# Ledger of designs, part 106: designed miniproteins, single chains, continued (3)

Each design is a single chain, and the fold is of that chain. pLDDT is the mean over its residues in the fold that is shown.

## One batch from the design tools (miniprotein)

Design m11905
Fold by ESMFold2-Fast:
Structure m11905 (fold): chain A 65 residues (1-65)
Amino acid sequence: ARGDAYARAMAEAYRLAPERLDEIKTSVEADFSDPASTEAYLDAVAAKLPPEVQARLRALWDEIR
Protein backbone atom coordinates (compact mmCIF):
# COMPACT_ATOMS: atom_id res chain seq x y z
CA ALA A 1 0.00 0.00 0.00
CA ARG A 2 1.06 3.63 -0.45
CA GLY A 3 1.40 4.06 3.32
CA ASP A 4 3.72 1.07 3.58
CA ALA A 5 5.95 2.44 0.80
CA TYR A 6 6.07 5.83 2.54
CA ALA A 7 6.94 4.16 5.85
CA ARG A 8 9.84 2.35 4.16
CA ALA A 9 11.05 5.59 2.58
CA MET A 10 10.89 7.37 5.95
CA ALA A 11 12.75 4.48 7.62
CA GLU A 12 15.47 4.85 4.95
CA ALA A 13 15.58 8.62 5.59
CA TYR A 14 15.88 7.96 9.34
CA ARG A 15 18.77 5.58 8.68
CA LEU A 16 20.52 8.33 6.68
CA ALA A 17 19.56 11.34 8.86
CA PRO A 18 18.00 10.20 12.19
CA GLU A 19 18.97 13.28 14.23
CA ARG A 20 17.70 15.65 11.54
CA LEU A 21 14.30 13.96 11.36
CA ASP A 22 13.96 13.87 15.17
CA GLU A 23 14.80 17.60 15.29
CA ILE A 24 12.17 18.38 12.63
CA LYS A 25 9.52 16.28 14.42
CA THR A 26 10.19 18.10 17.70
CA SER A 27 10.29 21.57 16.11
CA VAL A 28 6.87 21.26 14.42
CA GLU A 29 5.14 19.27 17.21
CA ALA A 30 3.81 16.87 14.59
CA ASP A 31 0.34 15.48 15.23
CA PHE A 32 -0.39 13.14 12.33
CA SER A 33 -4.10 13.02 13.24
CA ASP A 34 -4.34 16.71 12.20
CA PRO A 35 -4.01 17.41 8.44
CA ALA A 36 -2.58 20.92 8.97
CA SER A 37 0.05 19.59 11.41
CA THR A 38 0.93 16.80 8.97
CA GLU A 39 1.38 19.28 6.11
CA ALA A 40 3.61 21.49 8.28
CA TYR A 41 5.75 18.44 9.16
CA LEU A 42 6.03 17.42 5.49
CA ASP A 43 7.07 20.96 4.50
CA ALA A 44 9.68 20.98 7.29
CA VAL A 45 10.98 17.56 6.18
CA ALA A 46 11.30 18.77 2.58
CA ALA A 47 13.15 21.93 3.67
CA LYS A 48 15.58 20.41 6.21
CA LEU A 49 16.60 16.99 4.87
CA PRO A 50 20.02 16.75 3.19
CA PRO A 51 19.78 17.01 -0.63
CA GLU A 52 20.82 13.35 -1.12
CA VAL A 53 18.04 12.13 1.21
CA GLN A 54 15.51 14.43 -0.49
CA ALA A 55 16.54 13.06 -3.91
CA ARG A 56 16.21 9.45 -2.68
CA LEU A 57 12.74 10.10 -1.20
CA ARG A 58 11.63 11.83 -4.41
CA ALA A 59 12.92 8.91 -6.51
CA LEU A 60 11.05 6.43 -4.30
CA TRP A 61 7.84 8.47 -4.62
CA ASP A 62 8.22 8.67 -8.40
CA GLU A 63 8.66 4.87 -8.54
CA ILE A 64 5.65 3.94 -6.36
CA ARG A 65 3.02 6.41 -7.52
Scores: mean pLDDT 57

Design m11906
Fold by ESMFold2-Fast:
Structure m11906 (fold): chain A 91 residues (1-91)
Amino acid sequence: MFKELVKRAKEAKEKGVPEEELSEAERYVIKALELIEKNSDPEEVIEYIKKAVEALLGRKPTLEEIQELLKELLRIVQEEKEKKGERVEPL
């Protein structure tokens, strides 16, 4: 379930899908990804993860569900770093 949500959010972000076409869950997942990329406080990431799971399931998330979504987001951020490679400004 969360793997599919994260996949959809990533694909939507890559395609530049307008926010109006994104679900609330997808928007929260994208925000959480951005926070992870910026190496922001884990608490902020967890807040968006909670909101994404709640929007997707229509109920309060369990700790296990929050951890699963976080793991999927971390995996995607690592994949994006590999795609971007090392961006070095040439002298």
Scores: mean pLDDT 74

Design m11907
Fold by ESMFold2-Fast:
Structure m11907 (fold): chain A 59 residues (1-59)
Amino acid sequence: TGAGAAARILEAVRANPENDVEKAIKSILETAKKYGDLETGNFYAERVKKIAEEYRKKK
């Protein structure tokens, strides 16, 4: 499912917040589009943004 794929990407970003956040967000949104789950994709993309923002604030 689109939600499952997006959750996997979110977990990967959470494990390595140093990774390219824009790339992770794009992957989540593209996956959501393929499955027609844009609402779910946007939810996970927002979560990735928050994790990255917290990581950057920590530095």
Scores: mean pLDDT 67

Design m11908
Fold by ESMFold2-Fast:
Structure m11908 (fold): chain A 74 residues (1-74)
Amino acid sequence: SALLEEAERLFEEAVEALRAGDLREAARLALEAYRLAREALLAHRDEFSPEDLEAGLAELDRHIAHYEALLAEL
């Protein structure tokens, strides 16, 4: 999945930003990665049970909300 490959690249960039001490850039990249992972999950939704899809979306939505809140405070 092109979306999953891009999400993985953004997570790797987020780790590099964190190592450099750039907390804002790390959080921004992590947020973008989670958003792409959410789009990828929806693109493959027919491959999951309704329960697994709901749980996966809820987990991703929690991460997205966390990083949106973190960026608003930084």
Scores: mean pLDDT 87

Design m11909
Fold by ESMFold2-Fast:
Structure m11909 (fold): chain A 97 residues (1-97)
Amino acid sequence: AKYTDEDLRRTLEEAERDLEEARRLLRELEALPATPEREALIEEVRRLIRRLEELIEKIREALENGASDEEKFALEVELSLLRMELAILRREFERLR
């Protein structure tokens, strides 16, 4: 199936939304008492934020300079993996509450 620039724009909107969710999770973690478990989880969330920011830049570059349907689909797959990681980190945060 064709992967279009419209599909890639939707992926960009989803990535930006997931980035805001990751930033909210970081703020919620920073509000908890300082423990080794909290600090480890903060580091994981910070790594996820950087990976989401890098993905967003890749998507923007693909929209500006063009990309193959295969490359565009790979960006959507990368976002799906990062979204799964965000869900795992949110679950770990709930265990610290």
Scores: mean pLDDT 88

Design m11910
Fold by ESMFold2-Fast:
Structure m11910 (fold): chain A 70 residues (1-70)
Amino acid sequence: MKVTITFEDGTTVTLDSEKVEITSATLRAALNPYLGKTVKSIEVEGVKVSGLKPGDVLTAENLAAIKVEK
C-alpha cells in the first residue's frame, strides 16, 4: 500500500506500507511539516484517503480531517 501526495511547488511526500504503517495518524504526521502548501495530486494504492483533495491548502484544520481507510 502506498500514498503519494504532490504539492503545487513540486514537493512530494510518499508513505509506503513496507517502511511505515499507513494510518490516518501516520499520514497526518508525515504531512505536518508541509503545512501551508497547496495539494496538486493525491495518488493511492491499496488504501482510500478522504478529508483532503487536489486544490486544498494544507492547514491544521484539514490535516485533522484526513482519514485513511484500507
Scores: mean pLDDT 83

Design m11911
Fold by ESMFold2-Fast:
Structure m11911 (fold): chain A 56 residues (1-56)
Amino acid sequence: ASTAPYLAAFLRALEEGDEETAKRLLEQQGPEAYPYLLELARKHSPELAAYIEELM
C-alpha cells in the first residue's frame, strides 16, 4: 500500500519488473525516501533492495 504518489509509482514499477523506472523514482526522491522504498523493494525485488542499501 502507498500513502504518497511516488510510493504507488514505485510499487507499480516493481510489480511490472521495471527496475529502470524504479531506480529513476528512487533518485528523484532523494535519501529521505530510501527507508520507505527499501521496505517495498525487499518484498518485491531483492536486487533493487541491495542497490538501495548500497546507496544508504
Scores: mean pLDDT 76

Design m11912
Fold by ESMFold2-Fast:
Structure m11912 (fold): chain A 68 residues (1-68)
Amino acid sequence: IWKDAEVTLYLIKGHIALKAGDYETAIKWYEKAIEIDPNDKAAWLGLSEAYRKMGDFEKAEEYEKKAR
């Protein structure tokens, strides 16, 4: 289950960056998670939250819809 462990690691790194206010870094980690698992809802929600925090509401809405 290597790909699942890698996705989890990227989600953790993204979450840490998001909580630290490093939204660009959070986006990079969530994008890596999506590269491995495009159906990971947590990664799409993380991207949505990061873009919303950066004021890009259009991208935030697009990524939130992908999580649904």
Scores: mean pLDDT 81

Design m11913
Fold by ESMFold2-Fast:
Structure m11913 (fold): chain A 94 residues (1-94)
Amino acid sequence: LENLTPEEKAKIYLDKGKQALAKGDYETAVKYFEEAIKLDPNNAEAYYLLGVAYYKLGDFEKAKSYFQKAINIYKEKGDLEKAKYVEELLETFL
């Protein structure tokens, strides 16, 4: 970790957050995804997963906010398929 770029560190936190999310540890997942976003604020996947974690915690307003942020970043990067996927989740579950 000491010699890694911010983007590489963000990837490690993203992976730890995914592991926490898979185990149902949603509060720990939020912390790891927030650290990932601090290190790489343009990582749409981190915002998407933070939205998922907040949705699982029942914080639907934060979930909507982070899903919308992920959609915006995916669209800015031209990843229209991922943007559409998150839009469909937002429409279906929120």
Scores: mean pLDDT 86

Design m11914
Fold by ESMFold2-Fast:
Structure m11914 (fold): chain A 86 residues (1-86)
Amino acid sequence: EQVDREARNAAEGVLGGAKRVDELIEKKAPPHEISVAIVALKLNIIAAEYYRSLTTNPEVRALADKAIAEGKKAIEKGNKYLEEMK
């Protein structure tokens, strides 16, 4: 139960981080704000991958896998945006 709660919390953190990166790109935020958001999202993904590895609950694993995939896509979008700003 505790591991499942931590995995769900970490997945929610990744989804929130992905949304933050998308919002910063949409509003054309300064490059440093987007870079900081990407670093925070990378840390959230590490936490989600860690708790995902500890849970045996298939529903929680699926939630974490979906969140991690979305987070990685947001990082790719953010990095692409930063390259276009240079």
Scores: mean pLDDT 87

Design m11915
Fold by ESMFold2-Fast:
Structure m11915 (fold): chain A 70 residues (1-70)
Amino acid sequence: KKEEAEKLLEKGIEADRQGNFEEAVEYFRKAIELDPNNPKAWQALASALRGLGKLEEADKYLEKAREIVK
């Protein structure tokens, strides 16, 4: 479960680095489905959404990441 979520996070980060923001969002959403309590996944999703120009949605998920951290 968590191990699979981390692999999806890695794939999402790689896609994001290549500018494939839509693909990155897909991987990050899957990672969150497997491990919703990992703030890194929510933060990564928000970053990829900003890359797509979806600023309002990105801010929402960034706040979610902040809620999970402690």
Scores: mean pLDDT 81

Design m11916
Fold by ESMFold2-Fast:
Formats: sequence, C-alpha cells, structure tokens
Structure m11916 (fold): chain A 94 residues (1-94)
Amino acid sequence: EEEELRRRLEELVREAARVAEVPEKDVFDLIEASNKELNLKGKEALLVGIAIALAMTLRPGELEAARLAQEAFRYAVEGKLEKAEEYIEKAEKL
C-alpha cells in the first residue's frame, strides 16, 4: 500500500509540474519542505504530498475539489490516514 501511494504521488507530481509549468523537482521540494516542517514520515508524508500535488492539478473554479484536497491535507497532518485517503478519492472523482 505504501508503494502504491508512492507511485500515485510520483504520477501526481508529474501532472502538477506539467499544469504549473515548473520542474518536477520544485514540486517534490515543496512537498519535502512541508513534511519536514510538520515532522511527517511514512504514510502521513505520502498522503500530505498527494494532497498538495492533487491541489496543484486543479483548474481555476474547481472549488469543491480544492476544498476536498485541503481537507485531505488536514486529515493527513492530523494522522487520520483513512480520512485523508477518503477525501483524496472524493477529490479525484469530481
């Protein structure tokens, strides 16, 4: 499951970099800086990264998807991993 989340993160980082027109390294650096500041590791760090990258793929006006991505980030930071995954899935289905 962690390996699946890592693959998902890498895929979303590529899409986020494409949409934002920045190098993939810049997206990874942003995620790493956030996780380091919040002292997150493992599955929590992966879910926070996925929420950040997912938010960066959203188009202007996708407010509900942005809200769900923000909630996923909040739940991941709080250690509520099942909730974080649920909200990521909801955002992706919009």
Scores: mean pLDDT 81

Design m11917
Fold by ESMFold2-Fast:
Structure m11917 (fold): chain A 59 residues (1-59)
Amino acid sequence: LRQEALAHLRSIKPPNATEELLQASVSAAEDFLRAHGVKVTPANLIPLAVTIFQEELKR
């Protein structure tokens, strides 16, 4: 699950994005889903991790 989300982010990341940012984005997405009682699946984890990652790139 986490490795699938990380692999997806690595495939779409710009060259200036750090591995630390990718891992933080996936962790934040997992924590959000778990905090809301949602079962973590690739179908919900990957889109949320991408959204968080793209927002962090804007900062």
Scores: mean pLDDT 79

Design m11918
Fold by ESMFold2-Fast:
Structure m11918 (fold): chain A 90 residues (1-90)
Amino acid sequence: MTAEEYLKKGLELLSEAKFEEAIEYFKKAIELDPENAEAWLLLGTALFALKKYEEAVEYYEKALEIAKKKKDEGMVGLAEKNIEEAKSKL
C-alpha cells in the first residue's frame, strides 16, 4: 500500500470511530511519507478522540512544523487551533 492509501484507510476508520485502528494506519502513512502534515494532524486527532491530549499536542506540533516548512497557511491554522483545543483539556 502507498502512504496515500494508508491515509485514506485511516480516515475511513476515523469516520467509523475506530480510533486505535485509525492510529495504526496513520503511523504507516507517516513511515512512508514523514513530511505529510495531514497524516501527523490526523494521528493527533485520533489520539484527541481517545482523550490522550498530551500525545495529541505532540503530533499536532509535528504537523505544524511540517506545514510551516511547506508554507501551507491552511494547515498551519488548523494545527494551531487543534493544539489550543488539546491544551485546553490539560
Scores: mean pLDDT 89

Design m11919
Fold by ESMFold2-Fast:
Order: sequence, then structure tokens, then C-alpha cells
Structure m11919 (fold): chain A 59 residues (1-59)
Amino acid sequence: DEVKKSEEIRKYAVELLRKKSREEAIKELAKYLKKEYGIPEEIAKLVAENAVEVLEEEL
């Protein structure tokens, strides 16, 4: 379920942003995406950066 996976990623990103710096949050989120969803590292970094940027506009 793509929606469920997106919600899980979003919740983890929010948790990281509350506990870590922006740079650390992006780095940890990218590692999470690579390990849990098999996303290539370069793409995982871009996805993590975009997700954090969107959340920064909401938070």
C-alpha cells in the first residue's frame, strides 16, 4: 500500500526533524529509505531532502 508507506515515511521524517538538525534528519531519512524500501542512495537523498523541505513548510 503506497499510501501507508508514504505515511510511515512522513511520520519518521517528522520524528527526525523534532529530535535532530535538518542535515541529520535528511541523512537518517535517506538511510532509512535505502534500507527499508531499497531505494538507491542518490534517489533516497533527493527524496529525503524533498520530504524534509515540504515538512518545513508545514511545521
Scores: mean pLDDT 78

Design m11920
Fold by ESMFold2-Fast:
Structure m11920 (fold): chain A 97 residues (1-97)
Amino acid sequence: MEELEKEREFARELGRQFWDDLMDTAVRLLAEALEKHGSLEEALRWLKEQGINPTLVLELAYEAYRRRPDRFEELVSPEQWELLKEAMEKAYERLRA
């Protein structure tokens, strides 16, 4: 009985870590794309050309920004952080449509 409870807790924690890793990866990918291409629109085009779903990356990065904006400062350079802040403001408009 105790082993089933431990398996459920472990699965729950793994799921949480998995989502955290996905959000962190999305933030880093978007930050790199923004630095390389200088605009949100061009960054999203580049991600699509790499075979990455740009909408999914944008949604995950925006969710990370809403939940833990402090973590962005740890994941990216100060220059990338400024680009991400501008992109998140623009992302809000796109996700509301």
Scores: mean pLDDT 76

Design m11921
Fold by ESMFold2-Fast:
Structure m11921 (fold): chain A 88 residues (1-88)
Amino acid sequence: MKVLVTNGLGTLDEQIELIERAAKEGAKVLLLVEGPMTDEQREALIEKAKELGLEVIRLKPQLMDHVPFGLVELTEEELKELIEKYGL
């Protein structure tokens, strides 16, 4: 399944455009890495993802070694392992 992995860095408009593009490309899940983004920016990204029908899953602020940022293809099993290892 297509999954968008982001840390929310950049402008709010850039991150919203990224989420909208990922949804158009068939993304079903947003993996949002907790980090240096503001609470306001995080809330706006979560709301936009939900409006587009994406499930939002928050991940620990540490960098992930196993999945690059951006739009990735994961199995349901791989997604579950990422959530178990890095989920909040």
Scores: mean pLDDT 77

Design m11922
Fold by ESMFold2-Fast:
Structure m11922 (fold): chain A 80 residues (1-80)
Amino acid sequence: FNDIGRSYYSNGDYIQSVQYYSQAIQQNPNDSVTWTNLGRSLYQMGYYEGAIYMAQRSLDIDPNNEDARRILDIARRQLR
């Protein structure tokens, strides 16, 4: 399900990755991995506040999501 979004991300196509994951969240808003991947894509685009929001939402669903915690930390450092 997340393979297409991950493919866009790994190819550096972060805009397409964000569009795909945004659609995926509309289908299943309780998937912490999708929120994390959306945050990661936004981070790569320099949208740090958006990345923080998405990572926080992922952690609300799964507090043990280490990838979401990492994105939250690195995005917050960019806004210092």
Scores: mean pLDDT 82

Design m11923
Fold by ESMFold2-Fast:
Structure m11923 (fold): chain A 89 residues (1-89)
Amino acid sequence: MPPEEEELLRRAGLEEALAHLREAYEALKAGDREAAARHLALALEELARRIEAAARAEAEAYGEPLPSEEELAAIREEVLARAAELRAL
């Protein structure tokens, strides 16, 4: 992950999500698809919990407008749906 994106995730309070993504990557390298899917689901669930902070950090870093509350709710729902799919593996 580029250093600027990693710093953005830290500022958004997504260090736990980043740790789970790293564990998912190591599990994939080891051939453990079930562990990889589980860690990825945990990373997505943490992102969903912190979606407003993540969106604000991204808007500040890239000079983009902050998504509306309705847009953030829709993104959160989609992220949680993806996490549920990974947990079903």
Scores: mean pLDDT 76

Design m11924
Fold by ESMFold2-Fast:
Structure m11924 (fold): chain A 91 residues (1-91)
Amino acid sequence: SAAAARAAELAAVAEGTRRVREQLLMLRGLSEAELRELGASEEAIARALAFKAATPTEADIVAALREALARAAAEGLEEAVVEAALAALDA
């Protein structure tokens, strides 16, 4: 049904949002040496270190994701998609 397909779509958005949050938390937890060991380029390592400096706490990562979602909403992202993503960040 259309309702089941829509529910699955919004569930996928929530799961994607959780994965991005987990990946950003993981990046913040990784040292420069660990990033090199994983095969990251020097440019990618520099960007990761800049991100870590800008987001010293989990709350800063959540705030950055909320800001990105607010920007996407302003650029035309569907309200229900934004709401599903924001709800995933509150869980």
Scores: mean pLDDT 83

Design m11925
Fold by ESMFold2-Fast:
Structure m11925 (fold): chain A 63 residues (1-63)
Amino acid sequence: MSREEIVERVRALLREDPDASHAEIARRLGVSQSTVSEAVREIQEESRRLARELGSDAPPLEV
């Protein structure tokens, strides 16, 4: 499975269950916890980038 697909699925799960741990997300997706941690880092970097572009009032991509 590609990194992009994992990032997309992690993002969807975090939107539905923002309190889910990396271990739970890894279990649901059938990937390693380290892979989820990398995906979460990419999502957080993208959110920070969008916040800078949209200004300080921009809502976070994740809940």
Scores: mean pLDDT 72

Design m11926
Fold by ESMFold2-Fast:
Structure m11926 (fold): chain A 56 residues (1-56)
Amino acid sequence: MEEEKQKLIEEARKDAEKYGGPEVGEAMQRVAELYIEGKESAPEEDRKILEEAAKK
């Protein structure tokens, strides 16, 4: 993965982990990777995961 994509995914994962723990971080990373690869596959779902992690 390009460094730009890697940094974006890693930041999102760390942020999610901080609020929801490692399970949420892993889920966020995988969904973010799929979203980036597909770009338009399912943005609402992966964004919702990030939002829920932030809210906790």
Scores: mean pLDDT 65

Design m11927
Fold by ESMFold2-Fast:
Structure m11927 (fold): chain A 62 residues (1-62)
Amino acid sequence: SRLEEVEERFHLLLGELIALDAPEAVLERLAVRFGAAVEAGDLEALEAVVREAEALVAELRA
């Protein structure tokens, strides 16, 4: 399902952020927002959190 695809993508991005030594506070904030969106069934909010995580990975790799 689209939800499973988004969840898989988020977990891969969290792994990349950990490997890039992203601040713990940032990782916690992303995880909390993702969890809240999952509980709400808000696919748009889930995709927004994934986009934010992708942008942060790009920033940390620059």
Scores: mean pLDDT 86

Design m11928
Fold by ESMFold2-Fast:
Structure m11928 (fold): chain A 69 residues (1-69)
Amino acid sequence: MEVTEQNLLESIDHSGRGAGARDIRRVIEAALELGEPGDRAAMERFIELTRKILEELGLTEEEVEPVPR
């Protein structure tokens, strides 16, 4: 389980080489689809981690634009 999540994080890191919010979002959606239904806590942890990554890149799940200052 956790190994699958780590593999997905590695995919994000690998794709992050010039990848935009679209690629990151697609990877998140794929992870949610591949995730096992019994792992709600792991899913929530993964969502939170992904949100942090998007914020670090200055992106949002719904809106792809820089954080207003």
Scores: mean pLDDT 53

Design m11929
Fold by ESMFold2-Fast:
Structure m11929 (fold): chain A 58 residues (1-58)
Amino acid sequence: SLAELVERLNRLSPRARRVLAQLAGLDTADPEEIARVLSKQPRENQETALEIARELAA
């Protein structure tokens, strides 16, 4: 699950990852750190955040 989140984040543009990092309250766009924060949230919130990031990457 966590490894799958990291893989999904690595498929996003660097810009999308930075947006997610800022939403998560992080100063770095490290996919592992973003995945840790997202994994603490409900599944619905995780999927919503990824969807927003995908739209920004499109």
Scores: mean pLDDT 80

Design m11931
Fold by ESMFold2-Fast:
Structure m11931 (fold): chain A 58 residues (1-58)
Amino acid sequence: SDDEKLGEAFREAVEKVGQAAALRIARDVVWPAIDAGKSTDEVVEAMRAAADRLAAEA
């Protein structure tokens, strides 16, 4: 389901960048994308891309 996809992507982000950074991604990337009417797959990809960028900077 869409909720399972989002939950899995969030768990992956937490593992990759930590809970505090994953929550910032949810606020700054995920919620605005949902509000803009993006699909679940687009939101998941945006979350993964943001986590990848933060992990590369750490």
Scores: mean pLDDT 81

Design m11932
Fold by ESMFold2-Fast:
Structure m11932 (fold): chain A 73 residues (1-73)
Amino acid sequence: DEIFKLLDFDGDGVIDEEEISKLVGILTGQIPVSDEERLEIRKLLGLSTKLDGTLTLDELKKIKELAEEVNKK
């Protein structure tokens, strides 16, 4: 599950609020990653392929819904 591996930064099998906050930080440019890595993360989440450091409320909602779905499994 590519989404699960992306969100489960500590490998404990659970997506928590800290991991969601880290993902948001990566997508908004608060956490330094390569532009290539950020673009790949956006593609995996089905978001727009923009690198301007903005994250819309709709994109944030989608991330939270994906984390909830993963934790439900």
Scores: mean pLDDT 68

Design m11933
Fold by ESMFold2-Fast:
Structure m11933 (fold): chain A 73 residues (1-73)
Amino acid sequence: MEEELKKAAERDIKYAEELAKELSGQHPDVAERIKKLIEEARKLLKEGKYFDAIVVATMAIMEAALARRELAR
């Protein structure tokens, strides 16, 4: 179970990192917020708090999704 959570956390963090890279040019402020969340998720992952790491990484992904929606506004 924990190993599955660890892999999920690593995957979500990697995806959030890719989103931050894509947003760095168009939305530097959002990219910086996502980077902060990624750093927090990585700390949680290192501490063995895999579920908390997933939650924080998911928040980073949602920030990216909201930024893309606001662009269409």
Scores: mean pLDDT 80

Design m11934
Fold by ESMFold2-Fast:
Structure m11934 (fold): chain A 83 residues (1-83)
Amino acid sequence: GSAELIARAEKIKERAEELLEKAEEALAAGKKEEAEKLLLEAEEEAGLLAIVRGLAKIIGDEEAAAHAEKLLEELEKKIKELK
């Protein structure tokens, strides 16, 4: 139900935030190519979060859909700030 979708969304967010932290560290160290790869991996996690949002909408789980949408918006904003 909602709990499973919300838990999936939170795990995706945690993985994406770890990737973004590593990307920031790579940028600070002058490792541009490594940072670009990490940012691409974070974008892939954002894609998975969009799938969770879509699934929640299909099954009529408005709470899970709203939660996933909020996490996706926050993640996309952070990715754009590092590009």
Scores: mean pLDDT 86

Design m11935
Fold by ESMFold2-Fast:
Structure m11935 (fold): chain A 56 residues (1-56)
Amino acid sequence: SRYEENKERLIEVLEAEPRFKALAVREAELPDSYLELSPEELAEKVVERVKERDAL
């Protein structure tokens, strides 16, 4: 699905630029503790938030 593609792309971006982790956490309104997550786990949480917003 498009969300799966977005997750894969986000993982790639987060691995290339660690700074984007802080941006992703803030944009998705996630706790600061999520900065310690792997790019894969953080991308999953961000995509879950995007799904939630798209349902509105």
Scores: mean pLDDT 77

Design m11936
Fold by ESMFold2-Fast:
Structure m11936 (fold): chain A 62 residues (1-62)
Amino acid sequence: MEEAREQAERLGEASRLAVEMLRAGEPEERIIAEVSKLVGEEEARTIVRMVRRGLAEGRAAR
């Protein structure tokens, strides 16, 4: 219940952080390292990949 809400908030913050760092031109390795502090390493890789895909298609990340 509360865990699911906190996980959703963390995922949202992780996605926002990834977008900001990608816009700042940070290396992907650094973005993954920072995002993994919030959601874990495997999740961080998935988020960064999805955000990069969305930005490459000219769409804003969710």
Scores: mean pLDDT 74

Design m11937
Fold by ESMFold2-Fast:
Structure m11937 (fold): chain A 68 residues (1-68)
Amino acid sequence: MEEQLQAEIDLSLARMIVSIAKLSEEPVPKSLYELAKKHAQRALEAGLPEAEEVLKELEEIKKEDEEK
């Protein structure tokens, strides 16, 4: 199904962005957080519960970067 494939792609993209953000010593641009959040939300809506963990990680990274 195209929906399931798209959801898996969205989840993978969100995870990659999270990995990049964690490796960055500088605050990640807000546009990247929003992009990763959109991908993770779409994956969650398509029924991938793993996307919820990605959303939590993004929220933690964003809070840490805002403190800098």
Scores: mean pLDDT 76

Design m11938
Fold by ESMFold2-Fast:
Structure m11938 (fold): chain A 118 residues (1-118)
Amino acid sequence: DEEKLAKLKELKLLAETHPNENIAKKLKELIDAIEENNTTEAIELIEEISELIEKEEDPYIAAFSLGLLFEIAKVSENVEILEKLKQELEKLQKHKSTVVASAAKKYLKELNELLEEK
């Protein structure tokens, strides 16, 4: 799908501007896994990226990372990838930072709406 591939390329460029090089690298690996239809690797990368977001000391960098993770997962249109992201968002909505917790709650609501359109 040419439109899906174009969206993934735009998200890859946004990931390259990311201030945390470890999160940027894993986000780009996630985009590659989705492009290759490697669902197993994408699920593992979502877990790894979510752990890096939880450990990120800057709440605005963490929230920005979560936004990119959500947009990448959304472009996949893969129910298993979206369900894995839902599990991670349910954990992150309990985050000690109100900025990160609020972002997680927002994306969790949007993700639940996407899953209901099944």
Scores: mean pLDDT 87

Design m11939
Fold by ESMFold2-Fast:
Structure m11939 (fold): chain A 60 residues (1-60)
Amino acid sequence: MEFSEEQKKLVKEALEKNPNPTDDQLKELAKKTGLSVSQVEELYRELVAERLREEAEKKS
C-alpha cells in the first residue's frame, strides 16, 4: 500500500505512545490521516513488524 509520509508519521507516533490501540483509537487515527480503519490497521502491522525486526537486529 502507498501511504504518505505524514500518514506514516501520525500512525508511528500513536504506536510509540500505545502499541495496543483500541478500536476507537484506530478510528481517531483514520480521521486524522484520511485513511480507512483497515488501512490504519495495515500500517500499524507494517510498523510493528519493522520495530520487531529492528529490535531483533539490536539483540542479535
Scores: mean pLDDT 75

Design m11940
Fold by ESMFold2-Fast:
Structure m11940 (fold): chain A 70 residues (1-70)
Amino acid sequence: VDVEKVRELAEELGRALRAGDEERARELAQKIGELTGDPKLAEEMIEAIKAGDYERAERLALEALLKAES
């Protein structure tokens, strides 16, 4: 797994969420899931984004990064 790319995507996801750019946030969540090989993680992030739970979406992205580093 490319840890630096996962980190970049997680940071961009945080920025998209702060800007209220849900479309961009969903795109980034899909890319994180693809890079980590975890489609369920991508689905959970997208559900959090759709629910407006941006804090949970950011936490899931951080968990993806931590798992990629392990």
Scores: mean pLDDT 81

Design m11941
Fold by ESMFold2-Fast:
Structure m11941 (fold): chain A 58 residues (1-58)
Amino acid sequence: GPEEQARRLIEEAETALKNGDADKAIQYAKEAVRLATTPELYERAVDLIEQALKLKEK
């Protein structure tokens, strides 16, 4: 369901961040935000967007 898909997208965004791919991390995290059915998943996805934006600022 949407919650499981949001968790998978969060994992993909985390992997993209580890690989230095800020654009990919933002894409996955934004999709996770749209599918997030719990405050915890939403906050985690938003945090990943913030981390990826800071990586791009570098």
Scores: mean pLDDT 84

Design m11942
Fold by ESMFold2-Fast:
Structure m11942 (fold): chain A 62 residues (1-62)
Amino acid sequence: SIEELLAELGKLPNAASRAVAHELRKHPDVPLEKLEHALEVLKAEGDERGAELLEKIIELKK
């Protein structure tokens, strides 16, 4: 499920969403604090789909 969410996040037109997907694939142990910060950035940019996918990934990593 996380792998499918990462694949979808990495296909989005927003560069920030793709960068987050790439980082998580390389470093699956990235701190939740950094992911939560990235989520706020995606929300501020209006990337609703990216934010939705990242929220699901964060919940699965808790």
Scores: mean pLDDT 78

